# Designed miniproteins, single chains, continued (4): the designs that were tried, part 96

Each design is a single chain, and the fold is of that chain. pLDDT is the mean over its residues in the fold that is shown.

## One batch from the design tools (miniprotein)

Design m15539
Fold by ESMFold2-Fast:
Structure m15539 (fold): chain A 83 residues (1-83)
Amino acid sequence: MEKLEKGLEIVVENLIEEKDYDTAIKILEAAIEEYPDLAKAYALLAKVYALKGDYETAEKYLEKAEEIDPELAEKTREEIKKL
């Protein structure tokens, strides 16, 4: 799981640098379909939606991440506050 999470984070961060948020969302949605308990995918979706200015959708994914991994969700909330 850790290798998958790190790979997903790297791919999504690269897409964020390119401002290709829609591709990042598509990849993360596919990850959630295959691994519905992968808290990292929900946390990354929250970050991408926040970067798009969609804070309502970001909060929904952050709540999902918190149900699975509260510590990761808290760290992601702090990252979003710095945006």
Scores: mean pLDDT 83

Design m15540
Fold by ESMFold2-Fast:
Structure m15540 (fold): chain A 56 residues (1-56)
Amino acid sequence: DKDFVETAVKVAGRALGLSEEQTKKLQEQGKKMLDSGTPVEDVIRQSVDQAAQLAK
């Protein structure tokens, strides 16, 4: 569910203090992963991990 991934990334981005640009980039990457057939659980895990990387 792209909407779920988009919302989850937005929440994680806010919690980690990411910029709007960084958050949008992560949302786009997550949607592309879903389009490639990656399970939602794996997309969420990858997106949160990527958000943590960007926060450093």
Scores: mean pLDDT 79

Design m15542
Fold by ESMFold2-Fast:
Structure m15542 (fold): chain A 67 residues (1-67)
Amino acid sequence: KVEQLLRQARANEIAAKNSKELAEGYLKLSPITGERGLEIAESLRKGAEMNEEEAKRLREEAEKLEE
């Protein structure tokens, strides 16, 4: 059960990292994609932040269940 929470936290951390990398990519491509690319980058950044918050919550739950 603690392992499941930590695994979910890791999955959310990986998702956040991937979303941040995609956001950087869209920012670099913004001269081509225009405002749409900037909007996608912003959305990905917000998604990454939410995934990081969820990962933190899951790790805190795991710590409460630790021996």
Scores: mean pLDDT 80

Design m15543
Fold by ESMFold2-Fast:
Structure m15543 (fold): chain A 80 residues (1-80)
Amino acid sequence: SEEAEKLLEKAEELLDKAQEAIKQGNYEEAIELAKEALKLALEAMKIDPSLVARAIGLALDAIGLMFEAGLKLGKPMPKT
């Protein structure tokens, strides 16, 4: 659906912002942006299951960014 596709587009935008935040040393901001992207990807899968592969890919990217930023802060990785 267009709604689910727009959620994935927003998730991609948030992941881009999270990467930029990491680049700027704003690790806490990067974690919050990646968490929001993860939530949007999961919501998109519930709305349109045909997008599950793309949504899972974005969710894994979000988890990876949270892990990277978390290591820089010494914080634990989010539990899946």
Scores: mean pLDDT 83

Design m15544
Fold by ESMFold2-Fast:
Structure m15544 (fold): chain A 67 residues (1-67)
Amino acid sequence: GEEARERAIELLQRESGLSREEAERAVEGALTLLKHLSDEDVVQYLMLELGLSREQAEELVRLLKEA
């Protein structure tokens, strides 16, 4: 739902230093990837692209599945 989406945006702003607009675009991109890739592949992408730790990337994937 919207609350999980908002928490995902806030996580990206806090942990990756993204602006709100950049974080919103990153959330949309990650949601698209989750339709086509495994959870593990998305976690690895988020770690590489956004500089997230594994724990942060796994939390982001969890939030995106609730969005």
Scores: mean pLDDT 87

Design m15545
Fold by ESMFold2-Fast:
Structure m15545 (fold): chain A 58 residues (1-58)
Amino acid sequence: ADADSDDFGEVVKALKDTGREHADPVELAALIKQFDTDGDGRLSKAEVAALVAHLRGM
C-alpha cells in the first residue's frame, strides 16, 4: 500500500473502530483498488476519507 503513514493510519483506525481489524486482506485490497479512482496504485487523502467513511458506515 502506497498511502502515506497518516492516510494508512486512518484506514487502520476505521477498521479497528468498526471491529474489522481482522478483515479479509483480499477484501481490503479490493476496496483500496475500488477507491483508487486515478488508477496510479496510490490513494489520495480524499480517496482515503471516502474509504474510511465506507468502512465506518458498514
Scores: mean pLDDT 65

Design m15546
Fold by ESMFold2-Fast:
Order: structure tokens, then C-alpha cells, then sequence
Structure m15546 (fold): chain A 55 residues (1-55)
């Protein structure tokens, strides 16, 4: 996945969860690069993680 695709997904997740794009980007990048998740799996996991954490 390209950096631009990670940034676009991070912006979408930030809009869904209310966190800033930089936080969403770091989580998405880790899920894709460290855990090897697909774009759809990374989106679902990131949203779940961010919604389960207190602001």
C-alpha cells in the first residue's frame, strides 16, 4: 500500500472516530506494515481500536 493510500485511509478513519489524522495514520500504517492486514482489515481494526479507547 502506498503512503498516499495510507494517508487517505487515515483521513477517513479520523473522520469516523474523531481523532486527528496523524494518530489515525500511525495506527493504519502499523496495522498494514507490522500485522500485514489488507486495507479493509486495517480500516475495521483501526476504527475498533480507536472507538474502544477513551479520548
Amino acid sequence: MTAAEIDALAAKIAAQTGVDAATARAIVQALVEVEGLSTAQAEAQAVSLLQSVEV
Scores: mean pLDDT 75

Design m15547
Fold by ESMFold2-Fast:
Order: sequence, then C-alpha cells, then structure tokens
Structure m15547 (fold): chain A 59 residues (1-59)
Amino acid sequence: MQLYEAKEDYEATEPGMLSLKKGNLVKLIDEIDDKQWLGESMDTGEVGVVPKSKLEKVE
C-alpha cells in the first residue's frame, strides 16, 4: 500500500475535498486526473479529493 504525506497545510474549500495538515498521511484510492487524486486521510479517516501537488510519496 502506497502512502503519501501532506507537504503543507491544505484547507478544503468545496464539499468532497479533503483538508490536510502538514505531515498527515494519505492513502491513494484513485487518480481522477493528472492534478487531482481521491485519497483517504489516515489521521481522520475522511475520504476526498486532494491536489497531487500537495502530496509527497512516503518511502
């Protein structure tokens, strides 16, 4: 299972988007397009759309 980490705080402005704090872990569920991913926050259990640019791959 591939995890990603939020590189910075991100506040959701629309319903269905995922809010993140820097350092939050996100599980990739689906790639919607080249810029937007559907993810699950491992810290809150919330599922939502997040910009790919806000995430960094955890190795």
Scores: mean pLDDT 79

Design m15548
Fold by ESMFold2-Fast:
Structure m15548 (fold): chain A 67 residues (1-67)
Amino acid sequence: SLGERENELLKNSPKEVQLELLELEAKLLGARVKLVIAKKEGDEEEIREAEKEIEELERRIEELIEK
C-alpha cells in the first residue's frame, strides 16, 4: 500500500526524525528561494517575511535534532 512501505522504513524513532527533518529542510529551501526572489524584486515586506520563515524553520530543525 502507498505509504505502508515508507512507514515500515520509518518505524524506528531515528528514521521518523529523519523524515521530519527532510520535510523541514524542503520547506527551508523553499523559504530561501522566496528570499532570493524578494531581494531581486526589492520587496522589503516579502524579504522580512521570508527571513522570519527561515529563522522559524531553522529553530524547528535545531529543536528536532536536539531531542
Scores: mean pLDDT 75

Design m15549
Fold by ESMFold2-Fast:
Structure m15549 (fold): chain A 69 residues (1-69)
Amino acid sequence: MSREEALQEAVRHVSKGLEALDAGDKEKAAEHFRRAGELLARAGLPEGARAVVELGTRLSGIEIPDPEV
């Protein structure tokens, strides 16, 4: 996966996570934010990955582990 593809997919997962929260599906939201964090870390954006995981945890109420860099 290219860095550009990883970044684009991370953005899509953030959008889907927000949609899941609006639908009341906290588990699905947490999973999308977790994947967005993994993709951002893979794209070489560890600060962005951490921020997305922290935001996802706060919004879903489910603790999302920090992505391994």
Scores: mean pLDDT 81

Design m15550
Fold by ESMFold2-Fast:
Structure m15550 (fold): chain A 101 residues (1-101)
Amino acid sequence: AKEEAEKLYEKGKLAFAQGKYEEAIKYYEEALKLLGKPDAEILYNLGEAYDNLGKYEEAIEYYKKALELDPENEKTLRNLLKVYEKMGKEEEAKELEEKLR
């Protein structure tokens, strides 16, 4: 299962690089299913793909799931901050800014 999951994750990253965000999401979701466990990198990439589609609620959900596994990941915290700013969630944005200082 792990080798098949890694292959799907690579296909997802390739689709993302080509701007095929919905296709990337499908590959990332299948990779997580085959792994049978959460993975911070795949969850982060799901968040990025949803963000690029303007699906900000889904992007926030996946970034938060990634942060459950890696709470101090600066890249995930910065992208979550940007999504909160895009949505006008001022209080949530301030809390993340304080964590990044």
Scores: mean pLDDT 88

Design m15552
Fold by ESMFold2-Fast:
Structure m15552 (fold): chain A 67 residues (1-67)
Amino acid sequence: DEKVKLFVKAFKESMEASENNKSLEFSEEYESLAELLEEGAKLLDEETLKKLEEELKKKIEEVAAKK
């Protein structure tokens, strides 16, 4: 459970850092976050994974809508 908590915290911090850097190409950072989530899927429960996927999906939709 401790590893899951650390992963969730690190993932959320990475997403927040990407969001704050609006001047950078979010698409490349986004692919990196998706890969990190895939790696974490082996450690995460379905519920926690679903929450992280939901947050990531929201970021995708925001980027797509802004175009």
Scores: mean pLDDT 65

Design m15553
Fold by ESMFold2-Fast:
Structure m15553 (fold): chain A 105 residues (1-105)
Amino acid sequence: SPEAEARALMARMADEVEDLLESTTEEEAEKHLKRLEAIVQEAIERLGASPEQRERLNRLLAEIKEKAKQMMASTDPAEKEALKNEILGLMGELFAVLAEHVRAA
């Protein structure tokens, strides 16, 4: 079912984000970002996302990638924690787009 497929894709994305936020090197973070990007593109194709939904998902992904770069570059624990929370917020928005798309189908 589309709902079951969306849940499985969201679970895979959540795993990659958890690993991203636990990354200790830029190389490790980049690996998880590439895997997250691949799962987002898979979700767009498998769920039949509209051009508008695709654009929204790609914008959110670009913001997540930018925040992850800032997180890895930061030496301030408070700034790292704030950036992790921002990434989690953006993932919440990405999941909301996917959930709304499945409900509309």
Scores: mean pLDDT 86

Design m15554
Fold by ESMFold2-Fast:
Parts: structure tokens; sequence; C-alpha cells
Structure m15554 (fold): chain A 83 residues (1-83)
């Protein structure tokens, strides 16, 4: 259920990070997108958005890099306000 969904998203995020580390930025973005669609509430969603922004920057896509960096910052601020 919800917990299973979060676990599946976490595995996708881990695979996306490995793809990013290997320089496969297209694969990394695809896996991060799948993880965020599955669990937008995941604790690692901020990190996922940041890595998507960095991946897009490595690919020369400045527009998407800025977009995902802004999503990461906005989500981080919203989560900090909860405290």
Amino acid sequence: SMEERLERAEKLIQEARKAYENGDYEKAVKLFEEAIKLAPDHPLAVEAYRLMAEAYRKMGDESNAQKYYEKALKLEIEREKKK
C-alpha cells in the first residue's frame, strides 16, 4: 500500500543515483521522474529534484535544470515550514 509505494520509489531513486554516478543522465532523469510520480511525498523527493536539475545541467538543458532546481528548493522550504 502506501509503505510499499514508498519502498518502490526508494529503489527507483537508488537506481537513478547509480545512473547519475555512471554519467547516464538521461536514464537518471527517467528513473527519478518515475520515483516522483509514484511517491511525490517521499523523503528523498528533494534530493531527487536536485539530482534531476544537475543531470539536466550536465546534458546542457539549462531550462529544465532551472525548473527542477526550483522544484527542489520550493519543496525543501515547504517541508522546513512544517517544523
Scores: mean pLDDT 84

Design m15555
Fold by ESMFold2-Fast:
Structure m15555 (fold): chain A 83 residues (1-83)
Amino acid sequence: MEREQRLLEEARKVAEEASKGKGDPTLANRAATYIGTKALELGVSREAADRIARIVADGLKNGSKEQIEKAVERLDEALEELR
């Protein structure tokens, strides 16, 4: 539960920081799917993983490709810390 809360907070933080660019909703959705799937594999609940994926998809939809890639890298590092 506490691990899920920290991951949710990091996802919201990343979404707020990646707020400007041309936007690539397809890339944002792919990033959200990747992060959500990895969170599930690391033992995050389905409900929390779905919430994280939604925050990432919505937050990154207006982000540039570079911002989306940087956000994925940051969230991937946060997920690795859950091991």
Scores: mean pLDDT 73

Design m15556
Fold by ESMFold2-Fast:
Structure m15556 (fold): chain A 68 residues (1-68)
Amino acid sequence: SLADKFQARAKKLFDRMDELNVSEDVREEIRLVSDQALADIRAGRMTEAQADAILTGIEGRIDEEAAA
């Protein structure tokens, strides 16, 4: 399902945040975004393309914090 695919990709991103020592504030920000997206996917309010865009945005946010 889209929810299962999203959770699998999100888990890899959270693992990456742990490896990069991303701050707790940024982890919490990303957790809230991820939880909201997952809720919208489960409610049928989000397409696969929209879910991919959110995951790409999270990847970019992690990269910005790792560079700072």
Scores: mean pLDDT 85

Design m15557
Fold by ESMFold2-Fast:
Structure m15557 (fold): chain A 60 residues (1-60)
Amino acid sequence: SEKEELELKLLVLEIARNSEKWLLEKYGSKMSPEMLALQKKTLEQLEKEIEELREKIEEL
């Protein structure tokens, strides 16, 4: 179903977000300023996509 497909997509995004948070926590201090900025932007984008997807699922 559409709901099940969206819930699976949400799970994948949450795993990606958690992996990105872990990477930044453990290796952020070893990154160049440019790499750190890109990784932080990636995390922000993942969190926005998760919130939008959660809202969409709740409207179904």
Scores: mean pLDDT 88

Design m15558
Fold by ESMFold2-Fast:
Structure m15558 (fold): chain A 52 residues (1-52)
Amino acid sequence: ASAREHYEAGLARFAAGDYAGAIRHFEAALALDPDFEEARRFLELARSAARR
């Protein structure tokens, strides 16, 4: 899957409250595209949400 596809899947998990699933997808997006600012931003948000 592409970085964009992982990012979109991560957004769907995030919206569903599945922060662990969102984290996995955003990490995969960043592994494919390290400059993907939106994926990095949402990864930080998902990690923060998972701790609360």
Scores: mean pLDDT 85

Design m15559
Fold by ESMFold2-Fast:
Structure m15559 (fold): chain A 74 residues (1-74)
Amino acid sequence: MTYHFEDPERARELTRKLGEMLNKAAQARQEGRLDEARKIVREIAEEFGIEVPDDAEVTPELLFDLAWRALRSM
């Protein structure tokens, strides 16, 4: 399967940044820092144009959905 990116360098940087942010959100959730996890989820949503409610519970399912939707938006 061939993907067309407007800017391959930007797509690569965004993919790396997405991975880092998702790992930070997962770690914050695991450590009980739920407010920080929610903040990171909102930052991912804003960066990739995904709508997420401010009161959304940070679950592994939400993080997986964000990753999938962000990757498909590139």
Scores: mean pLDDT 75

Design m15560
Fold by ESMFold2-Fast:
Structure m15560 (fold): chain A 97 residues (1-97)
Amino acid sequence: DLDSWVKEDPNNWQAWYGLGQYYRDQSKYEKAIEYYKKAIELDPNNWDALDNLGNSYYALGKGEEAAEYFRKAAEIYKKKGDTSGAKDLLDRAKKAE
């Protein structure tokens, strides 16, 4: 229960990330963005949250914001040695703007 996890431990980035995923699956992108931002505030190197934040902005037609978060996620992927994942994110950033 992600709502209970957030209430019990508001510093748990995984619970905030899960709420972002839940609302994204409901196509409630503004709420998804709110919760993904909270997850990133607690874990700034969370490339999955950054990628999903970019996708949520893109779904709202916010291409510039989407591109920004895709590039940030790509930088983290490169630092982890995932060159293929980084390239995919950079290609998505270019298409979003």
Scores: mean pLDDT 83

Design m15561
Fold by ESMFold2-Fast:
Parts: sequence; C-alpha cells; structure tokens
Structure m15561 (fold): chain A 95 residues (1-95)
Amino acid sequence: DPRFEAEVLVALGRMYVGIGNILEKQKKYEEAAKAYEKAIRLLEEAAELDPSPEIYALLAEAYDKLAEALEKLGKLEEAEKYRKKAEEARKLAEA
C-alpha cells in the first residue's frame, strides 16, 4: 500500500529532522546537514508515493533546515538551491 509506505517514510524523515535539530543545537552543522539530507530523501520518496499537502509542508521544512545548516558551513550557493526547493514544496502544500 503506497499510503502506508509513505507513512513509514514520513516517520523516518521526521526522526532524521529531529536528529539534525539536535546536532544543529550542538553546532555540528556538517552532521546536521547529513541528517537533513537523509530526511529529504525519505520525504521526497514519500511525496512520490502520496503527494499530500502535509508531506510537501514537511519536505519544505526539511529543505529550509538543510539550507540553514549549509549557510552555517559557508555553502551559500547550495543553500540557495534548497531554499528554492522549499518554496516549490510550499506551493505544492497549498494546492
């Protein structure tokens, strides 16, 4: 069931966002970025299985969190790409 698979991927994605948030509080920005990248991969797969506003909103949050971590690492061009991805995901969440 694609919806059940999406629900499991969302749960795992939320866990990796949480891990990234903890690492970011510790100023471990490279490790935080890796955690957010794992969350994004899981949430992108979830959105393909179940394109719901809730999943797109969570994906937008994960993109913004990765962009913030990349900004702390001085990777400003990569951060801008993820900010744009977050804007597109927010538009899909409002559809």
Scores: mean pLDDT 90

Design m15562
Fold by ESMFold2-Fast:
Structure m15562 (fold): chain A 79 residues (1-79)
Amino acid sequence: LEEAVELALRAAKLVLEAAENLEQLLRAIGHALRVIGAELDKDRELLLEAIEGILELAKELGNEEAVKLAEEAKRLVKE
């Protein structure tokens, strides 16, 4: 799970940097905060939800590196 959190935060940083408008920026911030909250509470469901949100935003932005990191983070949480 620690590795999944690290990958999710790296993906969140990439989508934050790639955000084209305020709505996307706020979504990226919200997902990053949920990843941090999930790590503090050891909440796998919240972590998976946050990763799915990051993945969706990464796909919207066409950021292939963020998509790859979010998909790998999702894989690690589900195993």
Scores: mean pLDDT 85

Design m15563
Fold by ESMFold2-Fast:
Structure m15563 (fold): chain A 61 residues (1-61)
Amino acid sequence: SMEEELERALRGVERLLAHMQAAGWSEEVIRRALEWEISLIEDPEIRAAVREHAERLLAEL
């Protein structure tokens, strides 16, 4: 379902961010990696929601 796809994408971005932070990557590298990963999402509504969530997480760095 769309809800399952959205939840999977949101969790994926959170895991990727946590991994990169733990590895000590810079904010610029993290932003680039997240943008690339988000760009792979085919559904534009899911992509927009995931991008919004990622920006919220990045604002806390």
Scores: mean pLDDT 85

Design m15564
Fold by ESMFold2-Fast:
Structure m15564 (fold): chain A 78 residues (1-78)
Amino acid sequence: SGLEEVKKLLEEAEKKRENAKTLEDLAQSLELYAQAYKLMGNTELYEKYQKEADKAREEAERAQAEAEAAARAAALAA
């Protein structure tokens, strides 16, 4: 059962990474890798991927905030 769950998470992570078009997609793939390694008991890789996911999340949120600010500025100019 645990092996099947790990395999599923790794497959989903790889699919999201290959089809990643946004920082959000990248963050989601990294979160799935972290979850898979946590289930395997690999604390070191879990922490590594969790940190990378958190950084990707912060970058995605910053990019979204900048895009929204730009859209607001464009709306005010119209």
Scores: mean pLDDT 84

Design m15565
Fold by ESMFold2-Fast:
Structure m15565 (fold): chain A 90 residues (1-90)
Amino acid sequence: EEEAIQYVIDNPEETAAQLKAMLDTGMPKFEEELEKLPKEEQLEALDKAIEFLRKLLELAKKFGLPEEVIKKIEEAIKRLEELKEKVKAE
């Protein structure tokens, strides 16, 4: 989205704060909703979430977002990858 990209360029600190809030609030909610899904849908949701966060990480690095935000995204990716392995093992 052109508007979303422009917002990140113009407002890196606000973008960083929003991403932190999204991860801090969104990750627990995502995990809670994930538990309600069948195994195949859990794996699909995890794959999509991991891909989204990887793209978000590349954009965060490209636009020079604070290291704190970059680390939170990396930790979120690692957590979802670990959850994916647990779901596969079940």
Scores: mean pLDDT 77

Design m15566
Fold by ESMFold2-Fast:
Structure m15566 (fold): chain A 74 residues (1-74)
Amino acid sequence: MVSEEEFEAEVYLALGLIYLTLGKMDYEKGDFENALKSYEKALELFRKALELGHPEAEDYIKEVEENIKKVKEK
């Protein structure tokens, strides 16, 4: 049975992935401002997933930070 904390971690991870995907789509179409906003939202969501014990969120946090850096270089 999935615990409440485990379920919350999964929800935050899933939402983070949605925002990461939206950020990548905005980046691809040249909308760097909206890409940055989506990446920052994904970063916050992945941090919450990590705090709730989802270790996979650490790799996604690193990916989002690299994407944010790439946007800021534009």
Scores: mean pLDDT 83

Design m15567
Fold by ESMFold2-Fast:
Structure m15567 (fold): chain A 97 residues (1-97)
Amino acid sequence: MLSEEIQKIIEEIKELLLSEPSKEKEEKLVELTSELAQKLVEEKLLSVEELYELIDEVLTDESIKKESERAAKFLLKVAEKLNLEDLKKAIELYLSK
């Protein structure tokens, strides 16, 4: 089970993904994604090697033009790996805009 700290970050991310888009919210999504990635490694839910592989996949995708889209695609891979269905659905809705 996820810690309360990680669950809080995920809930904040879900709220941003489902809300009306703005530049400030897109910047906050990138910030929270970085914070989540760090905490997942600290709590041993992802290894450093697994994190590097997920980051490399989204950094090498030339089709991604926005940092918020890159963050969302990284989060999708994290949600799939950790079987976080609610987060995955929120990300899929965000990316289908």
Scores: mean pLDDT 80

Design m15568
Fold by ESMFold2-Fast:
Structure m15568 (fold): chain A 79 residues (1-79)
Amino acid sequence: MPLSPLELEVRRIFGEVLGVPEEEITLDSSFYSLGGDPLLQLRLVKRIEERFGVTVPDSEKSKLTTLKSIVDFVLSKLS
């Protein structure tokens, strides 16, 4: 199934932060399995906040470890 425009944009940001080709990133790809670390995750969160105009609480930051979890979070804020 093709990715939605939102999923494609999140995948782009994920790849840019990690330096990984977008084509290697699936909805189930773990940020840490792709070479992410806590500092890069903070950068990822900031990029998502700036791109979508959302705020990620500190309690939610640790949960944003897969493309799917980030997409679900953004959708919950845009609804």
Scores: mean pLDDT 79

Design m15569
Fold by ESMFold2-Fast:
Structure m15569 (fold): chain A 86 residues (1-86)
Amino acid sequence: MKLIITFKNMTEEQREAAKQEAEELAKKGYDVQIEEDGDTLTITIGNLSVEQVIAAVLQAIGLELEGADVTIEFDGDTTKITITFP
């Protein structure tokens, strides 16, 4: 499965932490793409299991409980998560 996570309105600390986590996944052999466009950070991760995608969705829901605005979309084998921090 493919996961696309789009982050908006991150602090610099949050942005660097997300980029470091994505780079660690790339080191583990996942197909990771990182794109930055202004205040938007998009991380694309390929070759994930269904269980890994479910875990990511649950983590995103956790961020919504902490005050972020979270949108989750499912399109075939691709899951898209958009997280906007307050």
Scores: mean pLDDT 82

Design m15570
Fold by ESMFold2-Fast:
Structure m15570 (fold): chain A 71 residues (1-71)
Amino acid sequence: SEEYRLAVEALEEVAKEHPEAAQAMLDTLRSRPDFEKMTLDEAIDAVYRAGTTPERAEAARKAVKLIREKS
């Protein structure tokens, strides 16, 4: 039920390298009413789908790697 927190933590870590991309992706995910109810797989999919530019896609790949390392 708290699996979305792994996505938040991962994007906050990625913000050290990609601050604008990671913040925009966090804002996009948090704007979704279902975000806090996402399973781990749903959160990973949502992170990838928020990777809508090359910079955001790179941020998404790094975030998903961190999520999988912590799960």
Scores: mean pLDDT 82

Design m15572
Fold by ESMFold2-Fast:
Structure m15572 (fold): chain A 59 residues (1-59)
Amino acid sequence: SLREELIKEVMEKYGLSREEAEAVVEVAEAFAKALGIDLDSELFRKIVDMFAWAEAKYG
């Protein structure tokens, strides 16, 4: 699934645990839904990447 692909990508790219990656994707999905952003869009992928970066640096 796209969700599992995103989880694996942020784990590999940012060194996040599976639990951290799942939390990042879940928060990004909630944020995107609140703003009407399509979950299969390139913008959503960028939001996931931004949240993963922030978790890796500041979490």
Scores: mean pLDDT 87

Design m15574
Fold by ESMFold2-Fast:
Structure m15574 (fold): chain A 68 residues (1-68)
Amino acid sequence: SELEELHSQLSPEQRAAVLYTASSILRIGSDIDLELAEKAPDPEEMRRNAEESREAAEELEREARELE
């Protein structure tokens, strides 16, 4: 894919940095969703979205560590 071609042009350290940054953004989004879930019309859906974002963040962190 186009993203794979972009990744192949970056050093392993640069690719790891991108993945760690993306993971941090997903973790922040998850925390915000959990905070808002208490007041949301559908708290269960928002908590599920938060869990999925957290799991995606953990996968990106795992991939970043494998590049080190």
Scores: mean pLDDT 80

